# Designed miniproteins, single chains, continued (2): the designs that were tried, part 17

Each design is a single chain, and the fold is of that chain. pLDDT is the mean over its residues in the fold that is shown.

## One batch from the design tools (miniprotein)

Design m4563
Fold by ESMFold2-Fast:
Structure m4563 (fold): chain A 66 residues (1-66)
Amino acid sequence: SEEEKKKEVLLKIFKELGFSEEQLEKLKTKSVEDLKNLLDQWIYARSATDEEYEKKKKEVEEKLEK
């Protein structure tokens, strides 16, 4: 399904960001919406400016729509 594909993309992004296999297993239990919210918070915490945050958020959105 499209939601399963989005979840797979989100988990791949978390893996690329350095999340461990144990952390990824816990993330697999979460909904797509919860994963999006977690990723958004992670990006926000690591963004020096609002522009950087918005740019990173758009990059994630683009990957999910592919």
Scores: mean pLDDT 79

Design m4564
Fold by ESMFold2-Fast:
Structure m4564 (fold): chain A 90 residues (1-90)
Amino acid sequence: SDLDVAVDAAVELILKIGEIAGKPEEGEKAAAHLRAAVAAREAGDEEAAAAHEAKALEHFKKVAEAAQPKLDEVKALLKEVADRLNEALA
């Protein structure tokens, strides 16, 4: 189903971002709560769906906060590579 494909794609992206951020367990928790929220919505349990959505967002926030310093670290390393290449090629 289109929904299953979309959920699987979202889960894979969340898990990958969690690994990059150095918070794989938070990514796994976010992904698990996302899957549980979708299952609850399909079952018509809107209260359970809302609870799982809130937990998924809580864990996504932790991944996002951890990812920010890693993004800054990667940007610094890319600048260092560019500087070293410019020096070597000059």
Scores: mean pLDDT 80

Design m4565
Fold by ESMFold2-Fast:
Structure m4565 (fold): chain A 68 residues (1-68)
Amino acid sequence: SGKEAGIEATRRVAELTIEKDPSLKEEMEELVEKAEKAPSLDEVKRQLIKGANLALKVNTPSEIAEHL
């Protein structure tokens, strides 16, 4: 489903970002948990967008897109 795909995308972006910058682990894990518990696809998308924005601190847009 779209919701499941969005949750998996959030996890992949988090894993990529934590590997490059472990200091972002806690914030990324919180976003993943919020995505997993999200009541709707729109709320999953909000967590994914927040995760992507955080990932941009240590990743290029193309590196993030390869994991979506």
Scores: mean pLDDT 84

Design m4566
Fold by ESMFold2-Fast:
Structure m4566 (fold): chain A 73 residues (1-73)
Amino acid sequence: DLDQYIDEEKVKEIMERFGVSENTAKAIQLYEQGKASLEELEKYFGVSGSTIRRLAMDIGVEELEAAVKKVLG
C-alpha cells in the first residue's frame, strides 16, 4: 500500500502551491520519494505521468532556488 509513504501535510502543500488535485499531489510525492514508477502512479491514481514528471521538476527547481537564497542571504 503506497498510502503508508504519503505525508498528508506535504500533499496539502503541493495542492495549494500548484493548484492540483489530491491524487496528483499524492502521485508527485510518491514519485519524488522513489516509491513507485510513473507507470505505477498512472495506474494507481489515474494521473498522467507527463504531468507528474513536469510538476516534480518544478518542485525541484523551487527547492534549489530556496537553498540558493539561504546561502546567498
Scores: mean pLDDT 75

Design m4567
Fold by ESMFold2-Fast:
Structure m4567 (fold): chain A 81 residues (1-81)
Amino acid sequence: SLAEQVEKSFKPLNPEAEELLREADRLVRELSDGLRKTQKVTPRHRELIERIRELIERINKLTEQSVWAEVLLETLDKVEE
C-alpha cells in the first residue's frame, strides 16, 4: 500500500500525518479499484484524485516532506492524463 511504502522510507513523527496518510492510502485503493472496473477516468474518480491531492498537501505541510509529496502528486496527474 501507499502508506506502507512511505512508512518504509519515513518514520511518521506526527500522529495526525499518519492518520491522513492512512486515509490517502484508502482513497488511492478506492481509485485504483474503480479505474480497473471502468478502465477510464470518470467525474467520481476526478473527485477522489482531488481529495487525495488535498490530503497529500496537508501531510507535506505537517511532515515537511516536499519531495515525496511532489512525486505522489505527479503520479496523480498521470492518472488524470
Scores: mean pLDDT 68

Design m4568
Fold by ESMFold2-Fast:
Structure m4568 (fold): chain A 72 residues (1-72)
Amino acid sequence: MKASELAVDLGVARAVALGLMSAEGGELAGKTAEENGYTIEGLREGMEKAVELGLASEEGARAAVETAERLA
């Protein structure tokens, strides 16, 4: 697993574990990040889509991105 992929996966997993994001939201965010090469910007785009669809809270989106930024 690439370090950037691990950072994204851990950020998403933490938000889901805290109940701030659904599993479907995590899958959407992870897929969007993968399409953008597991970049922090790609994760932000995925989180924005998940929030729009009601699959994540804005707090969950923020927590996932902040966690990934700290690990990357």
Scores: mean pLDDT 78

Design m4569
Fold by ESMFold2-Fast:
Structure m4569 (fold): chain A 95 residues (1-95)
Amino acid sequence: MEEEKVKELEKEIEKLKKKLEELKKKIETGELSPEEVKKEVEEIDKEAQEIGERVRKLAEELKDPELLKRLEEAARELLEYLREFGEFVAPYLGL
């Protein structure tokens, strides 16, 4: 069912968004070394790439315009989270 696939991907997107917020907090409080920050950023990049590919593939298959809109909305929100996280983390990677 197309709706189930969208729901599954929405859940994974929300999980990654939550992980970004939690990681941002750990970096801000100084809980992570520069090497640990770099490793976490690399893992986030891999997860984002995998989700992005799944979004692209599912979007090509969707026939329901409401489901497509939901998927595009979730993907857009994730991209904003990733952009904000990238801007936040850049100074910490320079250490």
Scores: mean pLDDT 83

Design m4570
Fold by ESMFold2-Fast:
Structure m4570 (fold): chain A 120 residues (1-120)
Amino acid sequence: MDREKAIEGLEALRAATPDMTPEQREALDKAIEALKNGEKAAVVIRLPDGRYLVLATADSPEEKVALLRAEVDKLRAEGYVFLDTRGRELSDEEIDALIEEAARDMDTPVVGVGFRVRKA
């Protein structure tokens, strides 16, 4: 996905999630601006289905992994646990594998991982 399509996708996500908190909206706007400027950014968006979409934009896969991991760790610090599509709690190793897989697409300026979450 090219940068223009990534920006369009994030703008479409903003339009599809009108009930976003002001903080989520500002974080998404920051991610869109970072994409336009080629800057690093990360954001967490709560989707209508209850999943949390963790997004990161950076020049390298390593930086994308670091940004995605930092947002995941922040959610954990807030008391959230991460679930797979079957409702089973994900291990740290499984979360790291999902983040690394998402960041491997070198043709995509933004990468995202969707998680089901539960507050512990």
Scores: mean pLDDT 74

Design m4571
Fold by ESMFold2-Fast:
Structure m4571 (fold): chain A 85 residues (1-85)
Amino acid sequence: ELEEARERIVESFLSLSDEELKAYLAAIDATIASKDPLDQKLLELLKKAAEAKLAGDLETAREYVRKAFELMVEEGLRLAAEAAA
């Protein structure tokens, strides 16, 4: 199920330690300028999720991870539809 996959990814992200999240944010900041616009938008959402979790706002963190997942699914479905045409 898509919802189950989404929530598994959300909980996986929230299972990261503060130090792992800080390392992840540093990696995003180091690489984001070299990514295409879709990857940049995805990384910006994940950066906001990590920042929210580090601030103790777990619901905001979950919301941003869900938005990142939905963006990936939407783009995947769009590309699949284009390939099928």
Scores: mean pLDDT 78

Design m4572
Fold by ESMFold2-Fast:
Structure m4572 (fold): chain A 88 residues (1-88)
Amino acid sequence: KTLEELGEELIKIAEELARKAREKGNSDLEEAAERVKKYIKEILESNLPEEEKKEKLIIAADALARIAKLLGEEELAKKVEEIIEEIK
C-alpha cells in the first residue's frame, strides 16, 4: 500500500472512533479523534519529505491506537497497530 492509502485508512478509523466516542457520550475522545483526523489530512497535503510524513503518521496512528484502547475498541486498536507496521 502507498503512504497515501495508509493515511486514508487511518482517516477512516479516526472517523469510526469519533462516531463511537459520540455514541458513548465521550466528547473528549470524540474531539481527540477529530483532531487526529485533521492532523493526518494536513500531513498528507504537506510538502514534507516522505520520511518526515512517515514519522508524523506513526505519531498520529499511536494517538488513534490509544483513543481506541480508551474506548474499549480492541479490534480498531489492533488494526491501527498493523497500519503502523506497514508505514515503517
Scores: mean pLDDT 87

Design m4573
Fold by ESMFold2-Fast:
Structure m4573 (fold): chain A 72 residues (1-72)
Amino acid sequence: MEAGRQLAALVRRHFETGKPLTKQELEELIGLLQQLPDTAERRALLEAVKKSKEGDTLSEISNQAHDLLVEE
């Protein structure tokens, strides 16, 4: 399965439920993002995930990524 599809499925699941991300899910997000093409969106999201910690929600990470993307 393509990394983009796996990332989309993970994002959708956590966004719909508001479930806090586990350490394993954060590591999976980083790994999947590293497999995507090098775009401004991918760089912003990867930096936001790197700044996150276990227990953070995807909504919080998405807000940080948006701020980083707008700054670039």
Scores: mean pLDDT 69

Design m4574
Fold by ESMFold2-Fast:
Structure m4574 (fold): chain A 84 residues (1-84)
Amino acid sequence: MKVTPDKLLLDILQKVRSGTKFSYVEIDEALLTYVIKEKLYDLSRPPGTLDVSKTPLHDILGKDYATLDEVYKAVHEHLDKYAT
């Protein structure tokens, strides 16, 4: 089933994927592409740490640093609350 993300998440996804409706799998694939494209891995921190402080993901996560798994979890929780 495809969902329409809210504007905050949609602005992130549309940097790497076209459209307005996505499945959760398509969202996870787009998030991975976004992380790689924006070079969010902070090599000065423990391995797998993303610096989200300068991205709209900060507003979804409520913190400056996260792992990719924490991003997936927070985005899924955000979709459950705000997607239509």
Scores: mean pLDDT 83

Design m4575
Fold by ESMFold2-Fast:
Parts: C-alpha cells; structure tokens; sequence
Structure m4575 (fold): chain A 101 residues (1-101)
C-alpha cells in the first residue's frame, strides 16, 4: 500500500475553522478515490496551525487521481480565500520528496 502525508499549515488560530473545512473536503476526495485515512492530527502552536492527514492507497492510479483532485480543491480554496497565506504539501511516504513544495 502507498502512504501519502498531506500537510496544511495556517499562520494563526483564527484560520483553524476554515482549514478544518478544507481538511474535511480533502478527506472526502480521498475516500471517493479509494484512499483510507489512517491518521489525522491538528497541531496548534503560538505561530501556526498545522493539519496533517496520512492517507493509504492500494494503487498509484488512485494516488495520482487523489493528488490531482486535491490540488484542484486547494486552488479553489485559495481563490475563495485570497487574503490567506497557507502552506500545502503532499509527501509520498515511500519517498523523501515533497510534491508541492
């Protein structure tokens, strides 16, 4: 099985509700494309909020389809929230390389 680590980072606690909304949309996209959510973390620090999802896929095709749809959803989120500076990355856990950084 293929593991992806998806990370969403916001600059403040006030962004957390909207980041949670994005997280739920991304979870739905993952499940609709054969992904299984195996871990979910929300980390709040004085300087940032971080949401991390670990998603398992059975095939590269399911993974690539998810990545494409996730990138489209994140792009739409930026267009709907232009005042927000968020970081988004997807890391294949079988590789040390980030896809979106």
Amino acid sequence: MIKLVLTIKGASKSELPKLKELKERLKKIAEENGGKIVDEQEIVTPTSVIIRLVIEFESEEQKEKFIKKAEEEVKKFFEENPDWQIGFSILDASSVKDFLD
Scores: mean pLDDT 74

Design m4576
Fold by ESMFold2-Fast:
Structure m4576 (fold): chain A 74 residues (1-74)
Amino acid sequence: SAADIRTQIAVLAETMRHAGVPDEDIAKVSKILEDLVAQGKYDAAEQAFQAGLQGLADGLSPEEIIKRVEEVAK
């Protein structure tokens, strides 16, 4: 549901914050995911969320994390 994916977006944002990602970059990722949810693209939002979480786990830069999320969001 939209509520479930929004919970996942909040968890990703908190995880990024604890990893030291700048608030501006967290806001960019959150906006991409929220825009997908607003469009009813829940599967794309789930895939983009997973790409963001994986990029963070792999120690990618904020710019690379945003790029991975954007590529999945297409």
Scores: mean pLDDT 84

Design m4577
Fold by ESMFold2-Fast:
Structure m4577 (fold): chain A 88 residues (1-88)
Amino acid sequence: MRGQGAFDRAEAELRAVLARDPVLSDEQKAEILRLFRENYRQLFGGLSKETGQPAYLEWMRRLALAIGRGRDSLEDIRRVFEEVLSKV
């Protein structure tokens, strides 16, 4: 299956980053994983790594707001996704 290895690596890295994150609650970590799984193929399908990464990160910031966290947690959620994207 196309892209499965990249998805599996990205999900594993996200899980590792979330597991060591001291700021996010277990509920928020679960919601972030759910949104990532549901939207990964839509965001990375057909996008090159070079052009896709900034757009993906910006989109993930918007999703972070949708999980019910205010402005205060946006930077923490952003850092988690930036760390994942730097490793995949």
Scores: mean pLDDT 57

Design m4578
Fold by ESMFold2-Fast:
Structure m4578 (fold): chain A 87 residues (1-87)
Amino acid sequence: EVGKILKEVIKLLKEGKIKEAVKLLEEALNTKFEDIYDIVEIAENLYKLLLQSNASKELKEEVKKYLENGEPVEALKLILENEDKLV
């Protein structure tokens, strides 16, 4: 279920449907975005959903490392590039 939601969010982001992607993230995590276009907030919330998914421990740790190093764009890119591995 979480993996299916994560895949849908990624699909919406790839299609440039940022408002729809963020709305789905807000609903899935029961949270509210301060700025729906804040790349840091998007990356951090995608990571929270990724942690609840069946994605590999290695993928989760690599995304965490990018976020901890202040590289939210690289973290987001890694999540989007590994859409097919989010089961």
Scores: mean pLDDT 83

Design m4579
Fold by ESMFold2-Fast:
Structure m4579 (fold): chain A 65 residues (1-65)
Amino acid sequence: SVEDAIEGLRELAARSSGATRVILLAAAHELRDASPEEAKATLLGAARSLSGEVREEVERLAREL
């Protein structure tokens, strides 16, 4: 669900720092009023600016919508 994706992004942000944390928190904020289709687009957009395990986890959240 979109709510689960928001929580997942917040958990990733809590263990991240710098630009990565800012990107994850911005994505979580954008998802608050999003449809599943809008949320998926936002997550995939954010993933393009991320790398490694964090990117893979954000892409997983998008696939689960």
Scores: mean pLDDT 86

Design m4580
Fold by ESMFold2-Fast:
Structure m4580 (fold): chain A 93 residues (1-93)
Amino acid sequence: MKAVVVVLPSGDVYIFAESEEIGKEAKKILIEKFGIPEERITVLIMDPEEAVRLFGEKAGGRVEYAKSIEEAIEKALRGWREDPLQIHLGVVE
């Protein structure tokens, strides 16, 4: 698992990435392509599987799997727009 993008009901975005390079790429895509303000984005370099366990399994967040970081961001943000009261996760394996 390379990264997990978590969108909270507040609109805050957490990126759990296995490496600093992946985290920086995800943050850049969120800002430049999706227009997410930098102050809404938190990057954490750690095992992304822990984010799925905490926000998906324990907190009941909605998990969607993606083939790329951009697809994971798109899926998580779309989920949040359609159902803003839920936590939404985009997962890159």
Scores: mean pLDDT 88

Design m4581
Fold by ESMFold2-Fast:
Structure m4581 (fold): chain A 80 residues (1-80)
Amino acid sequence: MEALEAALDIIDRLLQTLKANKGKPLTDEQIKAFEAMIDEVEDPEAREALRKTLELAKQGKYDEAIEVLEKMRERLRAKL
């Protein structure tokens, strides 16, 4: 359960950051911080979804990034 809670915390932080930025690009510092946090995620499905979201955000596809994270958040919450 702790591993899922950690993944959910990272998902919520990235969602809040993307929504707060209102389509502005993530800073290099934000990208590096999230990459480090994602590497610590033990759930492979959550880790892959977070990596995909960060890659979409790097490409400026913020709406798609948010959609991927929200779907993953719903799936992980269903497992708690």
Scores: mean pLDDT 78

Design m4582
Fold by ESMFold2-Fast:
Structure m4582 (fold): chain A 89 residues (1-89)
Amino acid sequence: MLTLAPLEVRVEGGKLVVRATATFSSEADQGVLRLRDLASGKTAVRQVDSSERTVTVELEVPEGSTVEATATQVKDGVISDQARTTLVT
């Protein structure tokens, strides 16, 4: 089963860093984890294949940003599962 963990925020060098972690099902052929700042459109994306089940992505954002994480799981060329969560910094 696809799992998207709650988003984590840390302060690094006076900037906010949002971290997303997703774990893809053993039945997945591919997975994509994306972080997006909804105001700026700035994104960080990582794609994984069946050899890697857990992936993390980080995105540096200003305070007051709304960040969306989307985890998309693919099997046999179709989306088999999707999870989404949002955080306001």
Scores: mean pLDDT 80

Design m4583
Fold by ESMFold2-Fast:
Structure m4583 (fold): chain A 83 residues (1-83)
Amino acid sequence: MKEILEKGEKIYEETLKIGKEALKLAKTLEEINEVIGLMLRAIGAYFDLKLAVEKGNEEEALKALKELEEILKEAKELLEKLK
C-alpha cells in the first residue's frame, strides 16, 4: 500500500510538472483548456488513490494508480503535440 501511494505521488508530481510546461507552450484557449482538463483529471485520480490507500482498499488503489499512469502518458503526448 505505501509503495503504491509513493509511486502514485511521483507520477502525480511528474504529471503536474509536464502540465505546467504545457501551459507555457499553449497558444490558444482550446489548448489551455485541454491542459487544464488533463491536470484536473490527474488531481481527481490522485485523490482517489489517497482515499483508497487510507481505506486499505488495494484493488481501488491499483485502479487509481493505473489511471494516473494513463494520464501521465496523455500528458507526455500533449506536451509533444504542443512543441
Scores: mean pLDDT 87

Design m4584
Fold by ESMFold2-Fast:
Structure m4584 (fold): chain A 77 residues (1-77)
Amino acid sequence: VLTPEQLERLRRIFAEFDKDGDGTLTPEELAAAVARLIQEGIAKSDPRVPELIREVMATGKPITFEEFLEVVRPLLL
């Protein structure tokens, strides 16, 4: 379960990559956000990352904050 502090940090990262301000990320923006979390040491590099990103890209849909949490939750340190 995510702490309120972790949730707020993830919401902030989400907002940074939500360039359109529409409350969603494109699959490309999601991939960049995940890379940023790994780079900052918030998330670990994991073989599951390519699988999760591929699954999201296959939908072709903008990603909500809730879906973003599902992608990053297994990667969090």
Scores: mean pLDDT 73

Design m4585
Fold by ESMFold2-Fast:
Structure m4585 (fold): chain A 73 residues (1-73)
Amino acid sequence: MSIEEKVFEALKRLILGEEPRTPLEKYLFREMDIDGDGKISEEEWKRFLYGDPEKNIPGSLSEEQRKELESLL
């Protein structure tokens, strides 16, 4: 499994409300927790993954990864 696949799997688990367990998951949780409150809001993870098209900020996911994630939500 590639690093990108591992990152995407960790992100899916965190978005679904699972607690971070691995060092990678803890790192990603901290990166997504923009306000530092120890919780990831829907706005925070969407901005991290999808970006903000109104502000021309790119998301972190490929088109294929975005479609897979959207199928889980």
Scores: mean pLDDT 65

Design m4586
Fold by ESMFold2-Fast:
Structure m4586 (fold): chain A 70 residues (1-70)
Amino acid sequence: SAALAEAEARADAVVDRLLAEGVTDPNAIAREFAAVADYGASLGLSPSEIAAILQRAAAEYAARVAAQAA
């Protein structure tokens, strides 16, 4: 759906920004992902759809941080 695509794009943009800014504080990362969750909810996404988007974004962030640390 358009709402899923928009929330996914927002999550991807957050991951890109966190990596570009070198943000590694777990609390700051959690706040940014909470904002994505709130945005997804505002678009009418279900909790399970939001959870799937955040799980994918968190996995991508972790993988890219690991790649940068090597």
Scores: mean pLDDT 87

Design m4587
Fold by ESMFold2-Fast:
Structure m4587 (fold): chain A 102 residues (1-102)
Amino acid sequence: SPEERRKELIEKGKTLKPKNLFGKDIQKYALSLKKYAPELDENLINYFAAEVEKRLATKDPQEVGEELHRKLLEAIREGDRAIAFAYSTILLALQIAGEYTF
């Protein structure tokens, strides 16, 4: 279920930390939005930020953004608001950094 997938990623995120300013900016934005989306978990954001940093080490930023956009649409289709919010926050951070365009 979406709830079980969310819990698994939260657990994985507990031991992962953003290594650079990009991941730290994602975390800052996510925390500022938490009042509007109580389901948004800091450990979920940490997990996704670390995964994005890992992909950006070997892939073009535009391709990474396109992959994340596909995952966002999948989360929306599944009704997983917490995961969808996490992906949308990361995509917004990539756009602000100038590394991803619509």
Scores: mean pLDDT 71

Design m4588
Fold by ESMFold2-Fast:
Structure m4588 (fold): chain A 89 residues (1-89)
Amino acid sequence: DYGSKLSELIKNGTLTEEEIIELVTEALMTVHGIPREKAEEAAKAATKDFLKASEYAKKGDWEKALEYVDNAVKKMIDVLEEKGVRAAK
């Protein structure tokens, strides 16, 4: 599942901004059937929060890391809803 994969990647702290954008875009397209243009915009909006999550995870601050992951997911949902994509509930 993508959640476990993201947790491992954040823990390792090796992701670049471009790698996060591509990974999240592919997940939104493949799992949720979202068109690439909308998926990429949502991924870009969340990427800075995923980078911050990775930074805090590397420092051992899992509370802050998980907070940034939650913020990233919320930003993606907001962007997708603005573009007429209905998130699951």
Scores: mean pLDDT 73

Design m4589
Fold by ESMFold2-Fast:
Structure m4589 (fold): chain A 87 residues (1-87)
Amino acid sequence: MEKKLEEIERKVEEELRRVEEWLAKSDLSEELRELIRRHVAVVLEGAKLKLEAEVRGSITAEERARIAALEAEARRIAAEIEALLEA
């Protein structure tokens, strides 16, 4: 169990690093880069919680509420990114 949880953590850190490297090379505005960073972080945190719950074979009410909150925040940030790209 712990080894699988460590693998999930490592993959999340790897994805965050790849996104930062891509953003550093992009010509995107600082405002758009910050929104993309926040969006990726929220999406990966939600995915991590779901995967950890699957590894355990159980999910608590608190974890379900946290995942729902993260998904709502991700949708909100995505709408802000879309608005900036369409402006």
Scores: mean pLDDT 81

Design m4590
Fold by ESMFold2-Fast:
Structure m4590 (fold): chain A 67 residues (1-67)
Amino acid sequence: MSAPQVETSTLEVELPGAAEPLRVTMTKITDPTTGETYYLYLVPGIGLLFADRPLSVEELRALILER
């Protein structure tokens, strides 16, 4: 059975005025059949963000601040 490949890592996103960086969990999912990659970012206090490409720390910070 073809199953998606799942890779998890943690990104530290520094927010203005915060004493500690926000730890965002990134889950990278690759479809073994198509080779397409999806990125899920679990942001503490905000929830799950979906992306069709990898986001930089600066892009994540901007998205978090726009919430």
Scores: mean pLDDT 76

Design m4591
Fold by ESMFold2-Fast:
Structure m4591 (fold): chain A 71 residues (1-71)
Amino acid sequence: SREETIAAIRVAIEEIFSEEGIAAVTFRRIGERAGVSQKTASDAYRKHLRDYVTDLEVQDGVEVLKAVLLG
């Protein structure tokens, strides 16, 4: 389902950041890890995960990740 895809993308973002650092967090790498296309990862992030990232105030790493992904 779309919900499973969104959950996989969320997990992929967290895993890539923890394992490979912020510079490795790209939509291509997220898509590879989550088993979806780069475009699907980008679209899902912008529609469903942008607010999620903003709501994680207690995790500075997630805020930095948002800055890297959005420019």
Scores: mean pLDDT 65

Design m4592
Fold by ESMFold2-Fast:
Structure m4592 (fold): chain A 107 residues (1-107)
Amino acid sequence: SAKEKILRAIEELREGAKSGDVEKVLEAYEELKEVSTDKEVVITAVEGAAGLAYLYGHEEVVKALLEFETDPEVIEAIKRAISSVESAIGAVLRLIGLEEDLRLELA
């Protein structure tokens, strides 16, 4: 289903962001943008990934996401997520909530 593909892309995006795997992050983000037409889902996922990478000190992941993204609204969401530790934690919690909601819908 589309929701299963979205959840898998978000899980891969989160794992790549946590591990500092730039290639995995960009591949997962590209897949997410292909399978999700919901901009709010895309923003929640990418700001959470950026926040997670920031908290783990993976600056190259954050830089790659900012260089890859062309939508000004999404770029500003990423910049807000990495503006402070508190903003980054908030973005990660929203990402976890999105993953949990998708898993509950698939159960």
Scores: mean pLDDT 87

Design m4593
Fold by ESMFold2-Fast:
Structure m4593 (fold): chain A 75 residues (1-75)
Amino acid sequence: MEGEERLRELIEELRKVSKNEDILQEAVRLAEELAERGDVESAIAVVSLATKLARQGKDEEARRVLELARELAEA
């Protein structure tokens, strides 16, 4: 329960700092897939890192982190 609330708060923070809808949608989709598997900690880590990179204006790096996380989740 606490992990899911933290994940929602991080997603809202990403919505505030990211101007790229594709990055936001990919992060939300990946986080939902990981959370449905019971892997809330990985979802929190990925969204948190993407949010930090987006705050620094590093949108390309945020996208790359999401791509790598997606590959690992699908493996």
Scores: mean pLDDT 75

Design m4594
Fold by ESMFold2-Fast:
Structure m4594 (fold): chain A 130 residues (1-130)
Amino acid sequence: MSVQERVRKKVLEALEELLKDERFSILRNPIDLKAVPEYSKIVPNPLSLNEIKKMVEEGKITTLEEFRAAIEQLRENVKKFYPEGSYMVEVADELYERLTERIDEIESELSEEELEELERLAEERRRRLA
């Protein structure tokens, strides 16, 4: 199995575990912008767990750094819209902690050469799309 296929499989497994947890149900799907029209004014780049999963499946996220950045964006979006100390912010912070712990575990299973190859392939993808 290639390093890209191994990383994709492990990232999808981590996402699926959290998607099945009812604690994170509020972060699974995009915000209904018709119900909350002010959301798009505060959060220009909305992001949900299912949208991140789709990006991984479609090869738009192929490195652990890109995956971490997507999770961080989701967390920061919640913090921009919801008050400090709110339940929504607590859930987003917990999600970020759990997924970054899984990223660190996946990274520890890869050699430096495998991490470099993963980034090289991602740079080639980004260059082709630019």
Scores: mean pLDDT 85

Design m4595
Fold by ESMFold2-Fast:
Structure m4595 (fold): chain A 101 residues (1-101)
Amino acid sequence: LTPVELAKYYLEKGDEVNALVFLEAAIRLTPQYGLEGAEEGLKAADILESLGRKDLAARVYTQAGKAYYDAGEKEKAIEAFQRALDLDPSNTEAKKLLEKL
């Protein structure tokens, strides 16, 4: 089971507190596990956005975008950075990385 799968399980039970613990774990894994981490991070960001946690979602989209960029997945990196900027237009890191793509 991935941290995202555990987060979904707790959300189905109405336990948002434990779901957030596992979403935070997915965020920490994003920079450590390359493409697999980017995919988990993107799923975590989608869930965080649906919960109204735009601050955390923007951060995770930026981390996932970096992991996709490092893996050579240019189109997925652009999509992730654009979503981060849509949620947080002041994100200078996402903006700078988009300018390099």
Scores: mean pLDDT 77

Design m4596
Fold by ESMFold2-Fast:
Structure m4596 (fold): chain A 84 residues (1-84)
Amino acid sequence: MKLSFGKFIGRDPKEVAEELRKQGITSFVVNSVEEAGKNTILKGYAVDVKNGKIYYFENGKFVKTLSGDTEVDTTGATIGFFRS
């Protein structure tokens, strides 16, 4: 499923994670970008709901930062939400 995270800026990480989980997306609250990376097997995103930055991971490794406006494919991804 393709998704833009910009609409989650300013929202509560717990509420956003629960909303996406109801849609069948593996999502959870994390305390840091590092914690999100450790929970990523194939691909994942750490989303900062305070500033809208997205941190992209593959195989537990940080790859790059994206903006919240970026549309991403969430198929097979884990998504961690936090507030810096």
Scores: mean pLDDT 80

